# Designs tried in a protein design run: designed miniproteins, single chains, continued (5). Part 70

Each design is a single chain, and the fold is of that chain. pLDDT is the mean over its residues in the fold that is shown.

## One batch from the design tools (miniprotein)

Design m18408
Fold by ESMFold2-Fast:
Structure m18408 (fold): chain A 87 residues (1-87)
Amino acid sequence: SMADLIARIAEAQGLPRVAAVLRETPDELAAAVANAAGVAYKLALQGAEPEEAIRAGTEKGVELGVPRELAERGARAGVEDGYALRE
């Protein structure tokens, strides 16, 4: 499935929380959820506040057609994986 493929790529890149969200995501939304998580992840790596990064990722997911709650889950996973890599 598309979700499983993108989840495996996320896991290989050191994003296990993003991968977990993607495995629970419908295939048709997987690329969009990955984009939401990626925006939040990048901002977290750049030192943005968690709430700021989550909002930016969530809005990107919504822009791409993801339901807000799922977009927020993806963004939150991206922030958590980003912060884990800074330690």
Scores: mean pLDDT 89

Design m18409
Fold by ESMFold2-Fast:
Structure m18409 (fold): chain A 83 residues (1-83)
Amino acid sequence: TKSITVVGPNGEEVTVELNDDGSLTEKGLQNLADLLMKELGLSREEAERRARNLAPALAKLYEQGKTKVTLDEAEAEGVRLSI
């Protein structure tokens, strides 16, 4: 199990657990979705979708040796992976 800390735009921190395949654990999904709902005002459905879309970016940042990243860094990496 991989673990990375995500910091939201208002400084809220959550620990996001990833499976070895880079997918979110149930707890990782809950923690990241809760952060997105609180910090960005997203609905639960939108937050969970966005969290799942961020998982590949978080897995890559973890493989690069990062243990704490901002939400903006994760979003930027997600955009890069989509190209």
Scores: mean pLDDT 82

Design m18410
Fold by ESMFold2-Fast:
Structure m18410 (fold): chain A 80 residues (1-80)
Amino acid sequence: MSSVTVTREDGVTHVTTESDDDDGYHTTIELSFNGDRAGAEAGSRAVAKALSDPNDYSEATSTVDGSEGTASVKKEKIPV
């Protein structure tokens, strides 16, 4: 099952995505970025960097026009 939750607090956008894959892993992606256009671009770049990391846990930060975006990706094996 997949879910996406978006919250906005004090001008910062937080996005959490959760998904299960067919290989028995639960993946959680969390990102935070300033709610303006530059922050959204920074958040997008941070997610792309984190997703390119093959490790079970990865973090990335990107900056666009003075706005920062941070992302983390966590993979956990679902017990059989």
Scores: mean pLDDT 78

Design m18411
Fold by ESMFold2-Fast:
Structure m18411 (fold): chain A 100 residues (1-100)
Amino acid sequence: MSEETKKAIELLEEAKKELIEALKNNASDEELRKIVAKHIQKFHEEIEDEEMLSIVQSAIKEMYDIILEGKKNKVPLEEVIKKIEETLEKAKKALLELGK
């Protein structure tokens, strides 16, 4: 695994952990939006590869949409977390394929 690929995965995993923790603590939509914006800023600062940056940005935005839709439709927390984990695994596979 390249150092760039490893960094992208680590940054995305950190973003996922903070979003799930905020969700478990019943964070507001505004608080969740601020967490997403903070991590997108980190991605721009730490990831130079434009394709990797696109993958991690798309993944965090998809996680945010999953959380907002889950809150709106009163989806069980466990199911929302499962969808977030699936989004992360899909993004990790894309990053690993790009990093070859």
Scores: mean pLDDT 85

Design m18412
Fold by ESMFold2-Fast:
Structure m18412 (fold): chain A 77 residues (1-77)
Amino acid sequence: MKEAEELKEQTKKAIKNALLALKNGDQEKFEQSVKTIEENIKKLEELKEKGKLSEEEYRELMKEIVAFGLEEYKKLE
């Protein structure tokens, strides 16, 4: 589903931006990026609730997002 793939990619970009803001001590940009992540995850959950995503598709999308965030976080060490 194109909308879900776009939300996944936007969420990954927001995670990268949040981690960069955290590294630079930019709390305002960090909070804005976290809000974007939360809004995009909510939209993915709404797509699942509307039956546009299966539970399996939603699980795999969330797994990719979490794995991306963990790997990007490890690069900050």
Scores: mean pLDDT 85

Design m18413
Fold by ESMFold2-Fast:
Formats: structure tokens, sequence, C-alpha cells
Structure m18413 (fold): chain A 67 residues (1-67)
């Protein structure tokens, strides 16, 4: 579930689990489920507070669904 992956991603970022965060971002990108507007907004906020590497990957995920 994309909702589960987004929730787990926020937790992984907050706990400093960068490897886990990257795996979850890859799962979200490969998912056939569209992101909701609320999930996109959550990811945009997450990218602002995440490390530069994680923030870049989050923005890649958003670009897949925003256009």
Amino acid sequence: SVQFDVDALEAAVDLGREETALELLDNIMKSKEPLTDEQIARLERLAERASPEIGEKVREVIEKYKQ
C-alpha cells in the first residue's frame, strides 16, 4: 500500500534510517497506485526536512505524479 509506504517513509526519515527511506521511496516510485494530493503535500514537507539525498529522491517521486 502506498499509504503504508508514505507513513513508513516519514518514520524512517525521522529516525535517520536513510537506507530504509531510499528503499521505501523506490517502492513508491514502482507502485501502480496514484498518490493523493494529501500524500504529495506530506512528501513535499518531508523533502524540506530530510537530508539532501533523501529530499532529492522525494522530489523525483513527486514529479512522477504531479505532471
Scores: mean pLDDT 81

Design m18414
Fold by ESMFold2-Fast:
Formats: structure tokens, C-alpha cells, sequence
Structure m18414 (fold): chain A 81 residues (1-81)
């Protein structure tokens, strides 16, 4: 599931990419609940990287999702301490 969503997140279709990114954030949140901090961190970083160009272009949904990914990334990093 995560690997297919990562492929879709790189789609040239913005709606497909944003939907895939949202799904990946939900997967990363579930990984945090399972205390799989390394996997959650890697996935959150991937999502933030994919969304950054769209957020910089002013896409509000991309910016909101990038903020959510950053929150997961911080939580995962703290879990690894």
C-alpha cells in the first residue's frame, strides 16, 4: 500500500498526488501509534519533499498536508530519542 501511494504521490496529476500524500500521512500516523518511529519519519519526510513544490506555488491543500507531515516528522524524531 505505501509503495503504491508513494508512486501516486509523484503523479503529474495534482489531485492524484495530493490524495496519495494524504493517504501516506495517515499511514505515517498509524506507524507512530505502532511505535515504528524510523518508518514514520522516512514516510513523513518523503511526503514533505513531494508537497514542497506545490506548497511553494501557493496550493493551500499542499501547504496544509506539508504542515501535517512536518508534525508527524517531529513526533517520530522525538520517539527515536
Amino acid sequence: MAEEAKELARSPDLEVALAAAERLIEIAKELLKQEKYEEALELAQFVADVLAPYAEQGDKRALELEIEASVVEIAAAVGLL
Scores: mean pLDDT 82

Design m18415
Fold by ESMFold2-Fast:
Structure m18415 (fold): chain A 68 residues (1-68)
Amino acid sequence: SPEEQAERDIEGAKELAEKAAKSKNPSTRARYVAAAYILVTGALLLSGDEEKANEIKKYIDEAWKKAE
């Protein structure tokens, strides 16, 4: 279902955000962050849940800042 696909995309985005946070190379971090945002956008299109999408975007942003 679209809801199940959105859930998978959200989990993938969280995993990519964690990889970004653990990456010491700025280029590698940027690629993981970009991929995570693509998955969050996909999840938003499938679920229509703007609040959940914003929550996950915040999670990605926090992981990006943690990599500094």
Scores: mean pLDDT 78

Design m18416
Fold by ESMFold2-Fast:
Structure m18416 (fold): chain A 83 residues (1-83)
Amino acid sequence: DKLVKEVEELLKKAVEAIKDPLVKARVEMLTNGALTLIKNKDYDGAIAALEEAIRIAEEAGEKEAVELLRKALELVEEAKRKE
């Protein structure tokens, strides 16, 4: 699935950009959950998980990760609008 591959690449880059190990672990857990939800076509659940990951990264000042997570969120929101 093109959506799953594109989102997975953005989420991997986002996690790799995080400098704080605790923030990285929390965001990685949420992004892995979001990918599982996308595969199950639970776009609402995936959006909620990504919004929480963005909040955690934003509060930690992880600006590069926030930008990548927001790009992933936009792709999931677009997929929800089509289906």
Scores: mean pLDDT 88

Design m18417
Fold by ESMFold2-Fast:
Structure m18417 (fold): chain A 94 residues (1-94)
Amino acid sequence: SALRQAKLEKATEMLREALELLKSEDENKVKIAIALIDRAADILEEVGELTPEQAELLRRAIEALREAQKRFPELAELLAAVAARLEALLARAA
């Protein structure tokens, strides 16, 4: 449906924005990235299917979250939890 397509496009947009924010040395930008990833994950979990582009963006997000854990000790637990959520989403879609 058009609504499903719009949701998937929004999730893809959120993941791309989050990937750019995760490169930041600003902890507040990393927190915004986490919120965007969680919102994108909510959409992708609701839809239940991943495009190859979305799967690739999730893999990149997991790697970026793992790297951010090394840079932001105060956020390490939250970043790890979000990465685990994305890993579970990828596993269910395989």
Scores: mean pLDDT 87

Design m18418
Fold by ESMFold2-Fast:
Structure m18418 (fold): chain A 58 residues (1-58)
Amino acid sequence: MEELRKKYAELGKKAMEEILKIDPTPMTDEEKQKLIDSAKKVGENAAITVEELRAAAA
């Protein structure tokens, strides 16, 4: 179950990195890192929600 949270955190990080590559908004490295860290946390929370929804659907 921790593996799912890690996978979602990695997906959030990767998605944010890809968005930041194409986003024309000028940002500092500090701001980019904060967004990546926030995306990881959102990914972890999404994994928890998915597990809850999966349990409810079963």
Scores: mean pLDDT 75

Design m18419
Fold by ESMFold2-Fast:
Structure m18419 (fold): chain A 94 residues (1-94)
Amino acid sequence: SEKQKYLKKAAETFRKASEAARAGNVDEALKYVKEFIETVDKAAELLSPEEARRLINKAIATAIDVVGALLEGRYDEAARIMEQAAKEFEELAK
């Protein structure tokens, strides 16, 4: 239940980040990416060490790609990456 709530919140945060990215609001998108990472860290505390490592590695890799795309002005690409990650986190929350 608590784990599912954090995973769902991570997905919702990335959906907000994708909307900000599509609007060209880089500062707001980066704020939500930070909130996403903090939420994933909280979810990981409720997982086994192996599951936590997998989740954190996936979140870090995704955040690197998103930040890179945002800094290069590739806002639609950043949004698509975040939308795909949000869908995957929604599936994990089931």
Scores: mean pLDDT 88

Design m18420
Fold by ESMFold2-Fast:
Structure m18420 (fold): chain A 72 residues (1-72)
Amino acid sequence: MASDAGVRVAEVIAAERNAAATGSTVTLSIKELAEKAGVSQKAATRAARGFAANGAVTLENGKVTVKNVTAP
């Protein structure tokens, strides 16, 4: 099963993305993501890697970047 941590991290990313203006890019550190999601930094890193592998976010230098755009 996907971990509860992955779901929690996804919820935080979605909330931060939705709080930004449409077309804006949101960047969160792994520490911020872990604190907001209520999970460990290791769990947040694992979730972020999974999302990056699927193209949902960009993970660079311990930062998760997502753009508030509607597909398509």
Scores: mean pLDDT 74

Design m18421
Fold by ESMFold2-Fast:
Formats: C-alpha cells, sequence, structure tokens
Structure m18421 (fold): chain A 68 residues (1-68)
C-alpha cells in the first residue's frame, strides 16, 4: 500500500513531467492531473504496491501524450 506522502510525491513528479511536455495544453495537463489524483486515491484505497501504482500511472501518462 502506498502512503499519502508517496502518492503526493508521485503526483508532483508526474505533474512536472506533464508540464515539461510542450505538446500538452494547460487544459490537457489539468485533465491528466485529475485522472492521476483519482488513480492514486484508488490505489491507496485498494492497497496497491508502489510498483503497481507507478505502472498504472505511467499508462495514464502515455495515453494523454499519445493523442488526447
Amino acid sequence: MISEAQAEELLARYTKELEADPNLTPEQIETAKEVLRHLLRYAQAQGWSLAETEARARAVLAQFKAGV
């Protein structure tokens, strides 16, 4: 199970990565951040490992970068 501190660190790290992408609009970044917040909250509730949570978060990032 990931801690609250780990969830916040992951969200901050992925937010920085999204904001560094020049092809993403501010609206797309905010949408991706909301999806990630829901994912991280769900991961904590379900007791997912850090590795499982990171893998699923990376899939979300890839989806947004590919064509949303």
Scores: mean pLDDT 80

Design m18422
Fold by ESMFold2-Fast:
Structure m18422 (fold): chain A 88 residues (1-88)
Amino acid sequence: GPAPLTAEEAREYADKFIEAIENKDWKAAEEYARKVEEAIRNGSVSAEEALEIHTRIAEALLRTLHGASEEEIAAARARLEAHLAAAA
């Protein structure tokens, strides 16, 4: 089968996914999302790196889709981090 994505490639795809979200390029965002999910699924990134990627994606989506302020994004990030810490 095709070679698994590397950690470096996963980070590059995460950056491209965020850029596509910010540009409202949903076709490109969907393609890059699949690559990021593939890399996370095959273990190319650590759980900590996967969490950081998911957090950055969530922030980009909130900013782009809902016009969320930086204060609202920061509050949402703090709530997510607190929830994940409590679940551990």
Scores: mean pLDDT 76

Design m18423
Fold by ESMFold2-Fast:
Structure m18423 (fold): chain A 76 residues (1-76)
Amino acid sequence: SAEQAEEHARRLAASLDGLRAHLAENPDALSEEERRAAAAQARGLFAQFAAAAPDAPELPALEARVAALVAQLLAP
């Protein structure tokens, strides 16, 4: 349902924003291996959500959040 998709999107957005904020304050919090694993997990969770709710209006904003988090995780 739209309500379930909205709630899932909200929880995913909060998780992505939280990790991004934590990494901004603590750039050394994760090892290189943990950063790669987190990037893969974020992409996987987004892909699963997009497949389950392809018409969700939250998709562009979630995709942007995932891209921003992945860029931060994989920064040299």
Scores: mean pLDDT 85

Design m18424
Fold by ESMFold2-Fast:
Structure m18424 (fold): chain A 116 residues (1-116)
Amino acid sequence: MSEEERKVLILRSLVLNMHLRRIPLSRIKEVVAKTLELMGLPVPEELLNAESIDELLKHAEPLVRKANITPEQFAGLLVEAATEVLPEAESFAITVTYGSVHPSEADVKALDAALG
């Protein structure tokens, strides 16, 4: 798996886990937008106007793939953004995000099934 694919998998894993915990889409968008800001990237208006998790990921994934940072650095920034927006979510954000830096084949298949 490439570093680009690992960064996307980290993003998908946290976004999916927030969605499954019934965190509102508006709060999930705030976490993703804050992550892009911490990466020094522009936040697209289309991302902020996303009406679904799939639409949010469609706009976020290309930016994350092309960012000149490692999966480990990306995981750290994503956790920082998540804890700033959702302080109560710190423990699960750490577990999910860092757990996705070294994904198993079973984790990848489970995530693909949940998002596809």
Scores: mean pLDDT 78

Design m18425
Fold by ESMFold2-Fast:
Structure m18425 (fold): chain A 94 residues (1-94)
Amino acid sequence: SKEEVIELLKKLDKALEANDEETIEEVLGELLKIMQAADIDEKEEFLKMFDEILSVENQEKLDRFLNSSKSPVAEAFQEEFLKLRKEVHEYKKE
């Protein structure tokens, strides 16, 4: 699923550049399923790929989208992503 994650993150980056909200929501739904099924090593790799593939500007666009969206998918993604970041941070301390 590493290649699938890379392709989804590239699709997300392009959708953020285009302000294509429909495609953003679609990709967030697919990434959410991957994050929910991931073990701790896969979660750490996901964060590394996220930081490598998404520009700082597009990461900021994603944060704005997630904070303004009323979409259940966007809310679920934001919650799972914060949880994933916390889990990886705690894992790296050990």
Scores: mean pLDDT 84

Design m18426
Fold by ESMFold2-Fast:
Structure m18426 (fold): chain A 62 residues (1-62)
Amino acid sequence: STHAGEDAGAGAAAGGADAAASSRAGQLKMNYHPEGGREAAELARAGGSAGGERAGLQAMKS
């Protein structure tokens, strides 16, 4: 499909990754030890918005 590129870029980076990272951190903190939740939140953050933007900056700089 021709629209595949637009769907992958616009929606996932802005809405899904950032919102999901915040939500997951809160739920883990409530049910599990804060140490475990902290690491999960960092992983979600790195794989989400922060990771995506950092990779983009590196590509542009190259």
Scores: mean pLDDT 49

Design m18427
Fold by ESMFold2-Fast:
Structure m18427 (fold): chain A 94 residues (1-94)
Amino acid sequence: MEEEKMKAIKEKALAALDEQLEADIAYINSLTHLSDAEKEALIAELKALYDQMKAAIDAAYASSSSAEELEAKIKSIPLQFRDEALELYKKILE
């Protein structure tokens, strides 16, 4: 059914963000050129960004009337946060 399909899409998207966050945290912690304080600060910024993306997924779910609409909205979320993500990755790499 549409409701079950939309709920599954939302849960899958949220799970994917959790997996990406865990991988990104592991990556930051693996870097030898960053201090523990720098890693903590970057991880805090990363968690804040992912919390905003999760909120955007919840908003997309609440405002969508079909699975297709929800998928389209979720697909646009990375573009909405692209500049913030790029600035964060610059700090990680430089």
Scores: mean pLDDT 84

Design m18428
Fold by ESMFold2-Fast:
Structure m18428 (fold): chain A 96 residues (1-96)
Amino acid sequence: SFEEKAREAKKKFEENLEKYAKEKKVSIEEVYEELKEKLIEQLEETAAEYRRLGKEELAREFEELKEKLESMEPREAIELYKEWLLEQIKKELEKE
């Protein structure tokens, strides 16, 4: 099921973050801070690209998501993004 695949993906994500933190000799919280910064940059780039393509509503959606994530603690921001991404995937799957 989608729910089982999502659960497995989350587990692998957490395991990869723990390994990365150990290799860099940093806290898991510092890893989340780095991920949040990179995510914000990626969302800005994605919004700019959609605007170049004339997809203003999509560009605005990504800009609004970025602003929302910027106001949150790093862990909360990454969790919200994961939930948003899973919802987008679910909507695409439900079209078939």
Scores: mean pLDDT 79

Design m18429
Fold by ESMFold2-Fast:
Structure m18429 (fold): chain A 85 residues (1-85)
Amino acid sequence: MEALAEEVEAALSPEEVAAVEEALLAAKPATAPYLQRLQAAPDEAAIDALVEVVREALSRVVSPETAELLAEVLRAALRAAAAKL
């Protein structure tokens, strides 16, 4: 999971990596309510909502295919984290 995320980052150009990081930082205020919901009551709907917000932010700076791939990696990571809560 984490290794896959690192490999995806390695496949991106330095400019695309910087754009992704900036988009994720800009999306933090929009993702905060879903992160709080996941901490209080981990559920698939909160994971799906958080992933969709991130995917939309990324789709403005990288290809739709790359944004979808990164969103699926995030979804897998969030599901694994929720299973431990």
Scores: mean pLDDT 70

Design m18430
Fold by ESMFold2-Fast:
Structure m18430 (fold): chain A 77 residues (1-77)
Amino acid sequence: MRRTGELTVPADEAVELLQAIGRLMASPELADKMIAEAEKVKAAGAPYVKITLELERLPDGTLRVVSAKVEAAEELG
């Protein structure tokens, strides 16, 4: 079963949030990429970051983030 989640957070919180959910990423490379993208958005001065996650439950019951996207946002909502 696949689920899509989308959230917008202050840029200062985006890196911390991605670090917290990094353990749910399908690979360490995906986690590192998403954190790096969020840091770039913050460094560019964007006030908010929009994070889109695609989660899939494997047959063994393990839940993993199989796809993720990080985008700059100028306002919350």
Scores: mean pLDDT 76

Design m18431
Fold by ESMFold2-Fast:
Order: C-alpha cells, then structure tokens, then sequence
Structure m18431 (fold): chain A 121 residues (1-121)
C-alpha cells in the first residue's frame, strides 16, 4: 500500500546516503522507514550498518540484534556476520568468535567469515 511504498522509498534513500558516506542522514531516513514498518528486519540491519560506519559499535550491536529477532532463516547469516564484526570492533572476542562460527554453520564456504575468524583468534 501507500505506507509500504513510502517506507521502501525512505529505506532506499537511506541506502543511497550510506553509499555517499552521509551516515547521520542515512540514520534519519532508516528511522523514518522503521516508524512506518517496525518489523522490517532489513531496515533495522541497515540502521546497524549506519551506526557501525559512525563508529557507534554498541548501538550497531543493539540494532543488529533487533534485525536478527525479525530476520528470516535465510537472512540470518548476513546479520550474524554484522554482529561478529561489530563485537570484534568492540574487543569482545568471545562474542565475535561465536557469531563468526554461526555464519560458518549456515554458510561453510563464506571466505570473509573464515578470514575474520582467523584474525580474531
């Protein structure tokens, strides 16, 4: 409907701003999209990515955990990878390892997860 279209348009504008390095502006667009569709896992995940780019890793973890609670099983590996990387940046080694291992349980050939897991150990 019209609200779904508006939420999608706001989400796409946020993604464009994120690619342009306008992270604070991307956050605002993602927050407005989430107000219209609070159960959109992808919007929560992208909000987490924007906070990660801002260096706000604790907030990134919070929003990735929200995304994970809403994500389909097929989308969970991507959210696990985001969580693992954010925990790694926070120096939370055990949590980072846990989530890299969860990525590899679901996608054993994920070279990025293998490389990052090796570096955190």
Amino acid sequence: DEEDRKAWELHQKGRKLLKEGKFEEAVKYYEEAIKLRPDDADAWRDLGIAYDKLGEFEKAVEWYEKALSLASEEDKPGVYLNLARAYDKLGKKDEAIKYYEKVLELDPNNQRAKELLEKVK
Scores: mean pLDDT 90

Design m18432
Fold by ESMFold2-Fast:
Structure m18432 (fold): chain A 89 residues (1-89)
Amino acid sequence: SDLYKRLKEAIERGREAVKEAREVAASLPKGSPERKRLELAVRVAEEVVKRGEELLKKKVSDEELEAMIRELEAVIEQARELIAEAKRA
């Protein structure tokens, strides 16, 4: 299914966003609000990536695949916005 390929792509992009967010967070002062916000975003994105990976192991509906892809896209976008904001601070 094309949706499984798109889900795999979204999972990979999610992993890349988590990696970049962690690197940016590590460059910020410990305990800063910006670092805490990025660390929270990393935790949320990691959980969503994990759920996406678990979904790949199951035979699920197209609706569930599409919903998972949309959720991954949303957390990736949020993480990238926070990364851009932190780089401006």
Scores: mean pLDDT 87

Design m18433
Fold by ESMFold2-Fast:
Structure m18433 (fold): chain A 90 residues (1-90)
Amino acid sequence: SRNKEYVEGLREFQKKLLELMEKYNVPEEIKEKAKKVIEEAIKRVENGELSDKEIAEISDLLNLIAQAIAQKDFEEAKKYLEEMEKVIKK
């Protein structure tokens, strides 16, 4: 199903993002927030609680978070995580 494919994509991204965060010595507060927010997104996708539009918004924000971390802009990464949390909790 599409939901299963989205869940698998989010779990793969979560793993890669956490590895990236470790590599760039991202603060624990931000790593913990990322883990929690992505797990909440996965749960909501599994429950059918997110629209295709919201899943696309989450995907865009995850790419922006990864880019910010690669640039060592941890404040920007934190802002995108907060924005992602708002999309999930609509």
Scores: mean pLDDT 84

Design m18434
Fold by ESMFold2-Fast:
Parts: sequence; structure tokens; C-alpha cells
Structure m18434 (fold): chain A 71 residues (1-71)
Amino acid sequence: GSEEGKLLEEFMKYFDTDGDGVLDREEAERLSEVTGWEIPEEFPVPWSIISEIAADPEMKKKGIEYYKSIK
């Protein structure tokens, strides 16, 4: 896979602290705050919803840039 694809996967796993494939309220609120992504407040949020947001090239770029800054 591309380096960007790997970084996005690592980024999503970084916020999924439970490793269950969903984001709880704290994880989703933190992700929204640091990336500016509009995440629905219906918790838990499945990775499918996060993946749809990350499919937007601009949103993906924001997530990757944030993750690189904390790495």
C-alpha cells in the first residue's frame, strides 16, 4: 500500500484505543477537535463512518498531517 494509506490506518488505530473498530465519545471528540472533521455524535462511531470522511482527500490530508506532527 501507499505510505499515506499506512499512515491513515495507523492514525485510525491511534484514536481507537480499545481496538474494537469503533470510536467511543472521547476518541471521536478528540479526533474531531484535532482534525476539524465533522463526526456524528451517535456513539460508538464505526470505522466505516470515519473511513467515509477519510475518503475525502482534504480530510485524509488533515488527519495524516496531524499524525505526522505527534509521531
Scores: mean pLDDT 72

Design m18435
Fold by ESMFold2-Fast:
Structure m18435 (fold): chain A 100 residues (1-100)
Amino acid sequence: SREEAIKFTAASIRGAGLIFDVRLQAKQKGVPQAEIDALVDKLVSIFKKILDAIKNKDASAAKSAIADFGKVLRDSGVLSDQQIDDLVAQMEADVQAVLA
């Protein structure tokens, strides 16, 4: 539906913005460019899995992919645990809004 398309587009823009912010914060913290590029590639790959799960209306797959996204961020050390918890909660809320 038109409503579903609007919500999906909003979630997609949100995810792209999050990856962009992570890239900027990593750069500000002096993370080497090669490590930033590798991190962004991992985040983009997982985000595509989240989008595929939404398209398939698979809430379980979406939740699993969001957990993987959060784990990659925690392993990177770029964001605080609180920032990652808030980000994961927002992604879960965005997915629920699209699938409901």
Scores: mean pLDDT 83

Design m18436
Fold by ESMFold2-Fast:
Structure m18436 (fold): chain A 68 residues (1-68)
Amino acid sequence: SMAEIEREIEERVAELRERMAGKSEEEIVQLLQEESKRVIEEIPDEELLMKAQNRLLGAALEVLRASA
């Protein structure tokens, strides 16, 4: 269901945030790029892919702001 896919996206975002915590800007960007490539390959639906990409980017920006 859509709700299950949305929950999986939220779990991925939470895991990415944990991996990014305490990392340098360069490392955060690398982790974001790697996860973005994975979701592009795994999510065939354009709207869900767009949502996943926006949430991943948002998480990276939040971590970067917290370190500033």
Scores: mean pLDDT 81

Design m18437
Fold by ESMFold2-Fast:
Structure m18437 (fold): chain A 98 residues (1-98)
Amino acid sequence: SSELEQLARDIATGRLPLSPEAQELFDQAKAETDRKKRLELLAEAILTQIETDFSHLSLEEKLELARLVLEYYVEFGLLTEEEKEEMFERIASRLREL
């Protein structure tokens, strides 16, 4: 939806501030030198943000929001297309189990 697109853009650009827990994970990801651990921390930050501030969304909407945020990260050069796919699978798996 256009509303999810706007939310994803605001999250990805930093216009919408992350929750304190999500921000801590995001900052850990930025400081992490191991690529695999960095991506795991970034996925946890996104998942934490969705569950903290967007728990009211349906599973379908949460999955779409996560996908859109990751697409913006690829557009901004923060992730590769392959990293986006790996992270989405991780986030989607955990969201489906909550």
Scores: mean pLDDT 82

Design m18438
Fold by ESMFold2-Fast:
Structure m18438 (fold): chain A 89 residues (1-89)
Amino acid sequence: HMGELPPLSEEERRAAIADLRAMYDKIDELIKQGKENEAKSLAITALSVAERLGLLPPLTAEQIKNMTFEELKKRVDEIRARVEAEEAA
């Protein structure tokens, strides 16, 4: 509609939310294992999914490249909190 990407179906949105849950749980696991580079890559993927869901504004490639691991983790934690709040409501 109006030159934008078509809206996600309810099924697609539900699947994307489930993927986000799996991704941030996996990020926590990778951090515990000391696999920071793998955790960072997965966090970037999780941010892209959250942007598609409209939970966060899009980031440029330059912003992502310049983000610290700590900043990426904080943003993933924000996605997690928002998803949990939405599902609890």
Scores: mean pLDDT 73

Design m18439
Fold by ESMFold2-Fast:
Structure m18439 (fold): chain A 94 residues (1-94)
Amino acid sequence: MSPIERLLQALEDLRARLEAGEVSVEEAALALGIMVQELLKLYPDIPEEKKRELLELRDEVFRLLNAKAPEEEVRRAVLRLHDALLETLRELGK
Protein backbone atom coordinates (compact mmCIF):
# COMPACT_ATOMS: atom_id res chain seq x y z
CA MET A 1 0.00 0.00 0.00
CA SER A 2 1.36 3.44 -0.92
CA PRO A 3 1.84 6.08 1.84
CA ILE A 4 -1.10 8.07 0.36
CA GLU A 5 -3.36 4.96 0.30
CA ARG A 6 -2.38 4.16 3.92
CA LEU A 7 -3.19 7.72 5.07
CA LEU A 8 -6.51 7.71 3.13
CA GLN A 9 -7.48 4.39 4.75
CA ALA A 10 -6.52 5.68 8.23
CA LEU A 11 -8.53 8.89 7.64
CA GLU A 12 -11.60 6.92 6.43
CA ASP A 13 -11.37 4.52 9.41
CA LEU A 14 -11.03 7.44 11.87
CA ARG A 15 -14.12 9.18 10.39
CA ALA A 16 -16.17 5.96 10.65
CA ARG A 17 -15.05 5.34 14.25
CA LEU A 18 -15.81 8.95 15.24
CA GLU A 19 -19.34 8.73 13.74
CA ALA A 20 -19.89 5.36 15.51
CA GLY A 21 -18.79 6.85 18.86
CA GLU A 22 -15.84 4.42 19.06
CA VAL A 23 -13.33 7.30 19.49
CA SER A 24 -13.68 10.59 21.36
CA VAL A 25 -13.34 13.95 19.63
CA GLU A 26 -10.07 14.41 21.59
CA GLU A 27 -8.70 11.05 20.33
CA ALA A 28 -9.73 11.97 16.75
CA ALA A 29 -7.95 15.35 17.11
CA LEU A 30 -4.73 13.64 18.26
CA ALA A 31 -4.88 11.12 15.38
CA LEU A 32 -5.47 13.90 12.80
CA GLY A 33 -2.55 15.90 14.24
CA ILE A 34 -0.28 12.87 13.74
CA MET A 35 -1.62 12.43 10.18
CA VAL A 36 -0.80 16.08 9.33
CA GLN A 37 2.76 15.59 10.65
CA GLU A 38 3.22 12.33 8.68
CA LEU A 39 1.83 13.91 5.46
CA LEU A 40 4.21 16.90 5.70
CA LYS A 41 7.14 14.55 6.47
CA LEU A 42 6.37 12.27 3.49
CA TYR A 43 5.42 15.08 1.04
CA PRO A 44 7.47 18.20 1.90
CA ASP A 45 6.90 19.54 -1.65
CA ILE A 46 3.13 20.07 -1.27
CA PRO A 47 2.05 23.66 -2.07
CA GLU A 48 3.01 26.09 0.71
CA GLU A 49 -0.57 27.49 0.79
CA LYS A 50 -1.99 23.97 1.43
CA LYS A 51 0.68 23.30 4.10
CA ARG A 52 -0.31 26.53 5.91
CA GLU A 53 -4.02 25.62 5.69
CA LEU A 54 -3.43 22.18 7.27
CA LEU A 55 -1.20 23.57 10.04
CA GLU A 56 -3.70 26.40 10.79
CA LEU A 57 -6.60 23.92 11.02
CA ARG A 58 -4.51 21.60 13.24
CA ASP A 59 -3.52 24.50 15.54
CA GLU A 60 -7.19 25.63 15.79
CA VAL A 61 -8.26 22.11 16.88
CA PHE A 62 -5.61 22.03 19.64
CA ARG A 63 -6.38 25.64 20.66
CA LEU A 64 -10.04 24.64 21.21
CA LEU A 65 -9.03 21.51 23.17
CA ASN A 66 -6.64 23.51 25.41
CA ALA A 67 -9.37 26.13 26.01
CA LYS A 68 -11.80 23.30 26.96
CA ALA A 69 -14.25 24.52 24.33
CA PRO A 70 -17.68 22.81 23.97
CA GLU A 71 -17.46 19.34 22.37
CA GLU A 72 -19.65 20.45 19.43
CA GLU A 73 -17.19 23.29 18.58
CA VAL A 74 -14.18 20.92 18.81
CA ARG A 75 -16.05 18.35 16.64
CA ARG A 76 -16.66 20.99 13.94
CA ALA A 77 -12.95 21.91 13.92
CA VAL A 78 -11.95 18.21 13.79
CA LEU A 79 -14.27 17.63 10.81
CA ARG A 80 -12.84 20.69 8.99
CA LEU A 81 -9.29 19.35 9.47
CA HIS A 82 -10.43 15.86 8.36
CA ASP A 83 -11.99 17.28 5.16
CA ALA A 84 -8.89 19.38 4.36
CA LEU A 85 -6.62 16.32 4.83
CA LEU A 86 -8.92 14.18 2.66
CA GLU A 87 -8.91 16.80 -0.14
CA THR A 88 -5.09 17.14 0.05
CA LEU A 89 -4.55 13.35 -0.10
CA ARG A 90 -6.95 13.02 -3.06
CA GLU A 91 -5.09 15.80 -4.93
CA LEU A 92 -1.72 14.07 -4.25
CA GLY A 93 -3.13 10.74 -5.53
CA LYS A 94 -4.04 12.20 -8.95
Scores: mean pLDDT 85

Design m18440
Fold by ESMFold2-Fast:
Structure m18440 (fold): chain A 99 residues (1-99)
Amino acid sequence: MELLRRVLEALFEMRAERAKVPEERRREELARMKELFESLPEEEKEQMLRVLEVLRTSDEEEVLARLEELGKELDGATIESEEAARAAIAELRAAIERA
């Protein structure tokens, strides 16, 4: 889950800055996401793409279940709390849909 936490933290920060200048900030956010993704090991890149695909196409309950499975596969860790996970997933979905 460390990989997901880093991505969520970056997206939360980007979302806050995007409120100021949407078009210019969105390009900066995409560039930062690309750099972050490029810096990951190949195996983690594949897992991140699976997570992003699930977040874009699945309902919240399915997203939580699959993130828990992917978390176990990546690091053997589970979501720290269900409430926090739901909030983070909602924020991530909002950021992805607006990008």
Scores: mean pLDDT 54

Design m18441
Fold by ESMFold2-Fast:
Structure m18441 (fold): chain A 70 residues (1-70)
Amino acid sequence: KTIGDNLMLEGNNLKNNYLSGIDSSEETINQAIDYYNKAAEAYKAAGDLFKEVAAKLNTIGVQEEKRLLS
């Protein structure tokens, strides 16, 4: 497991807490977005293009989910 994988896991946990209502604060969803952005940067630095794209798609998906739930 890489630094990027750990950052993705943290982002996923925060996103799931937000969507499930365990912690539906804006702070929680904004932290999920931040973790996904950091994961994309970590994967880019590692040269893992597929995981970089996956992390970027997760960032976009969470931003759209936040917009729709606002």
Scores: mean pLDDT 80

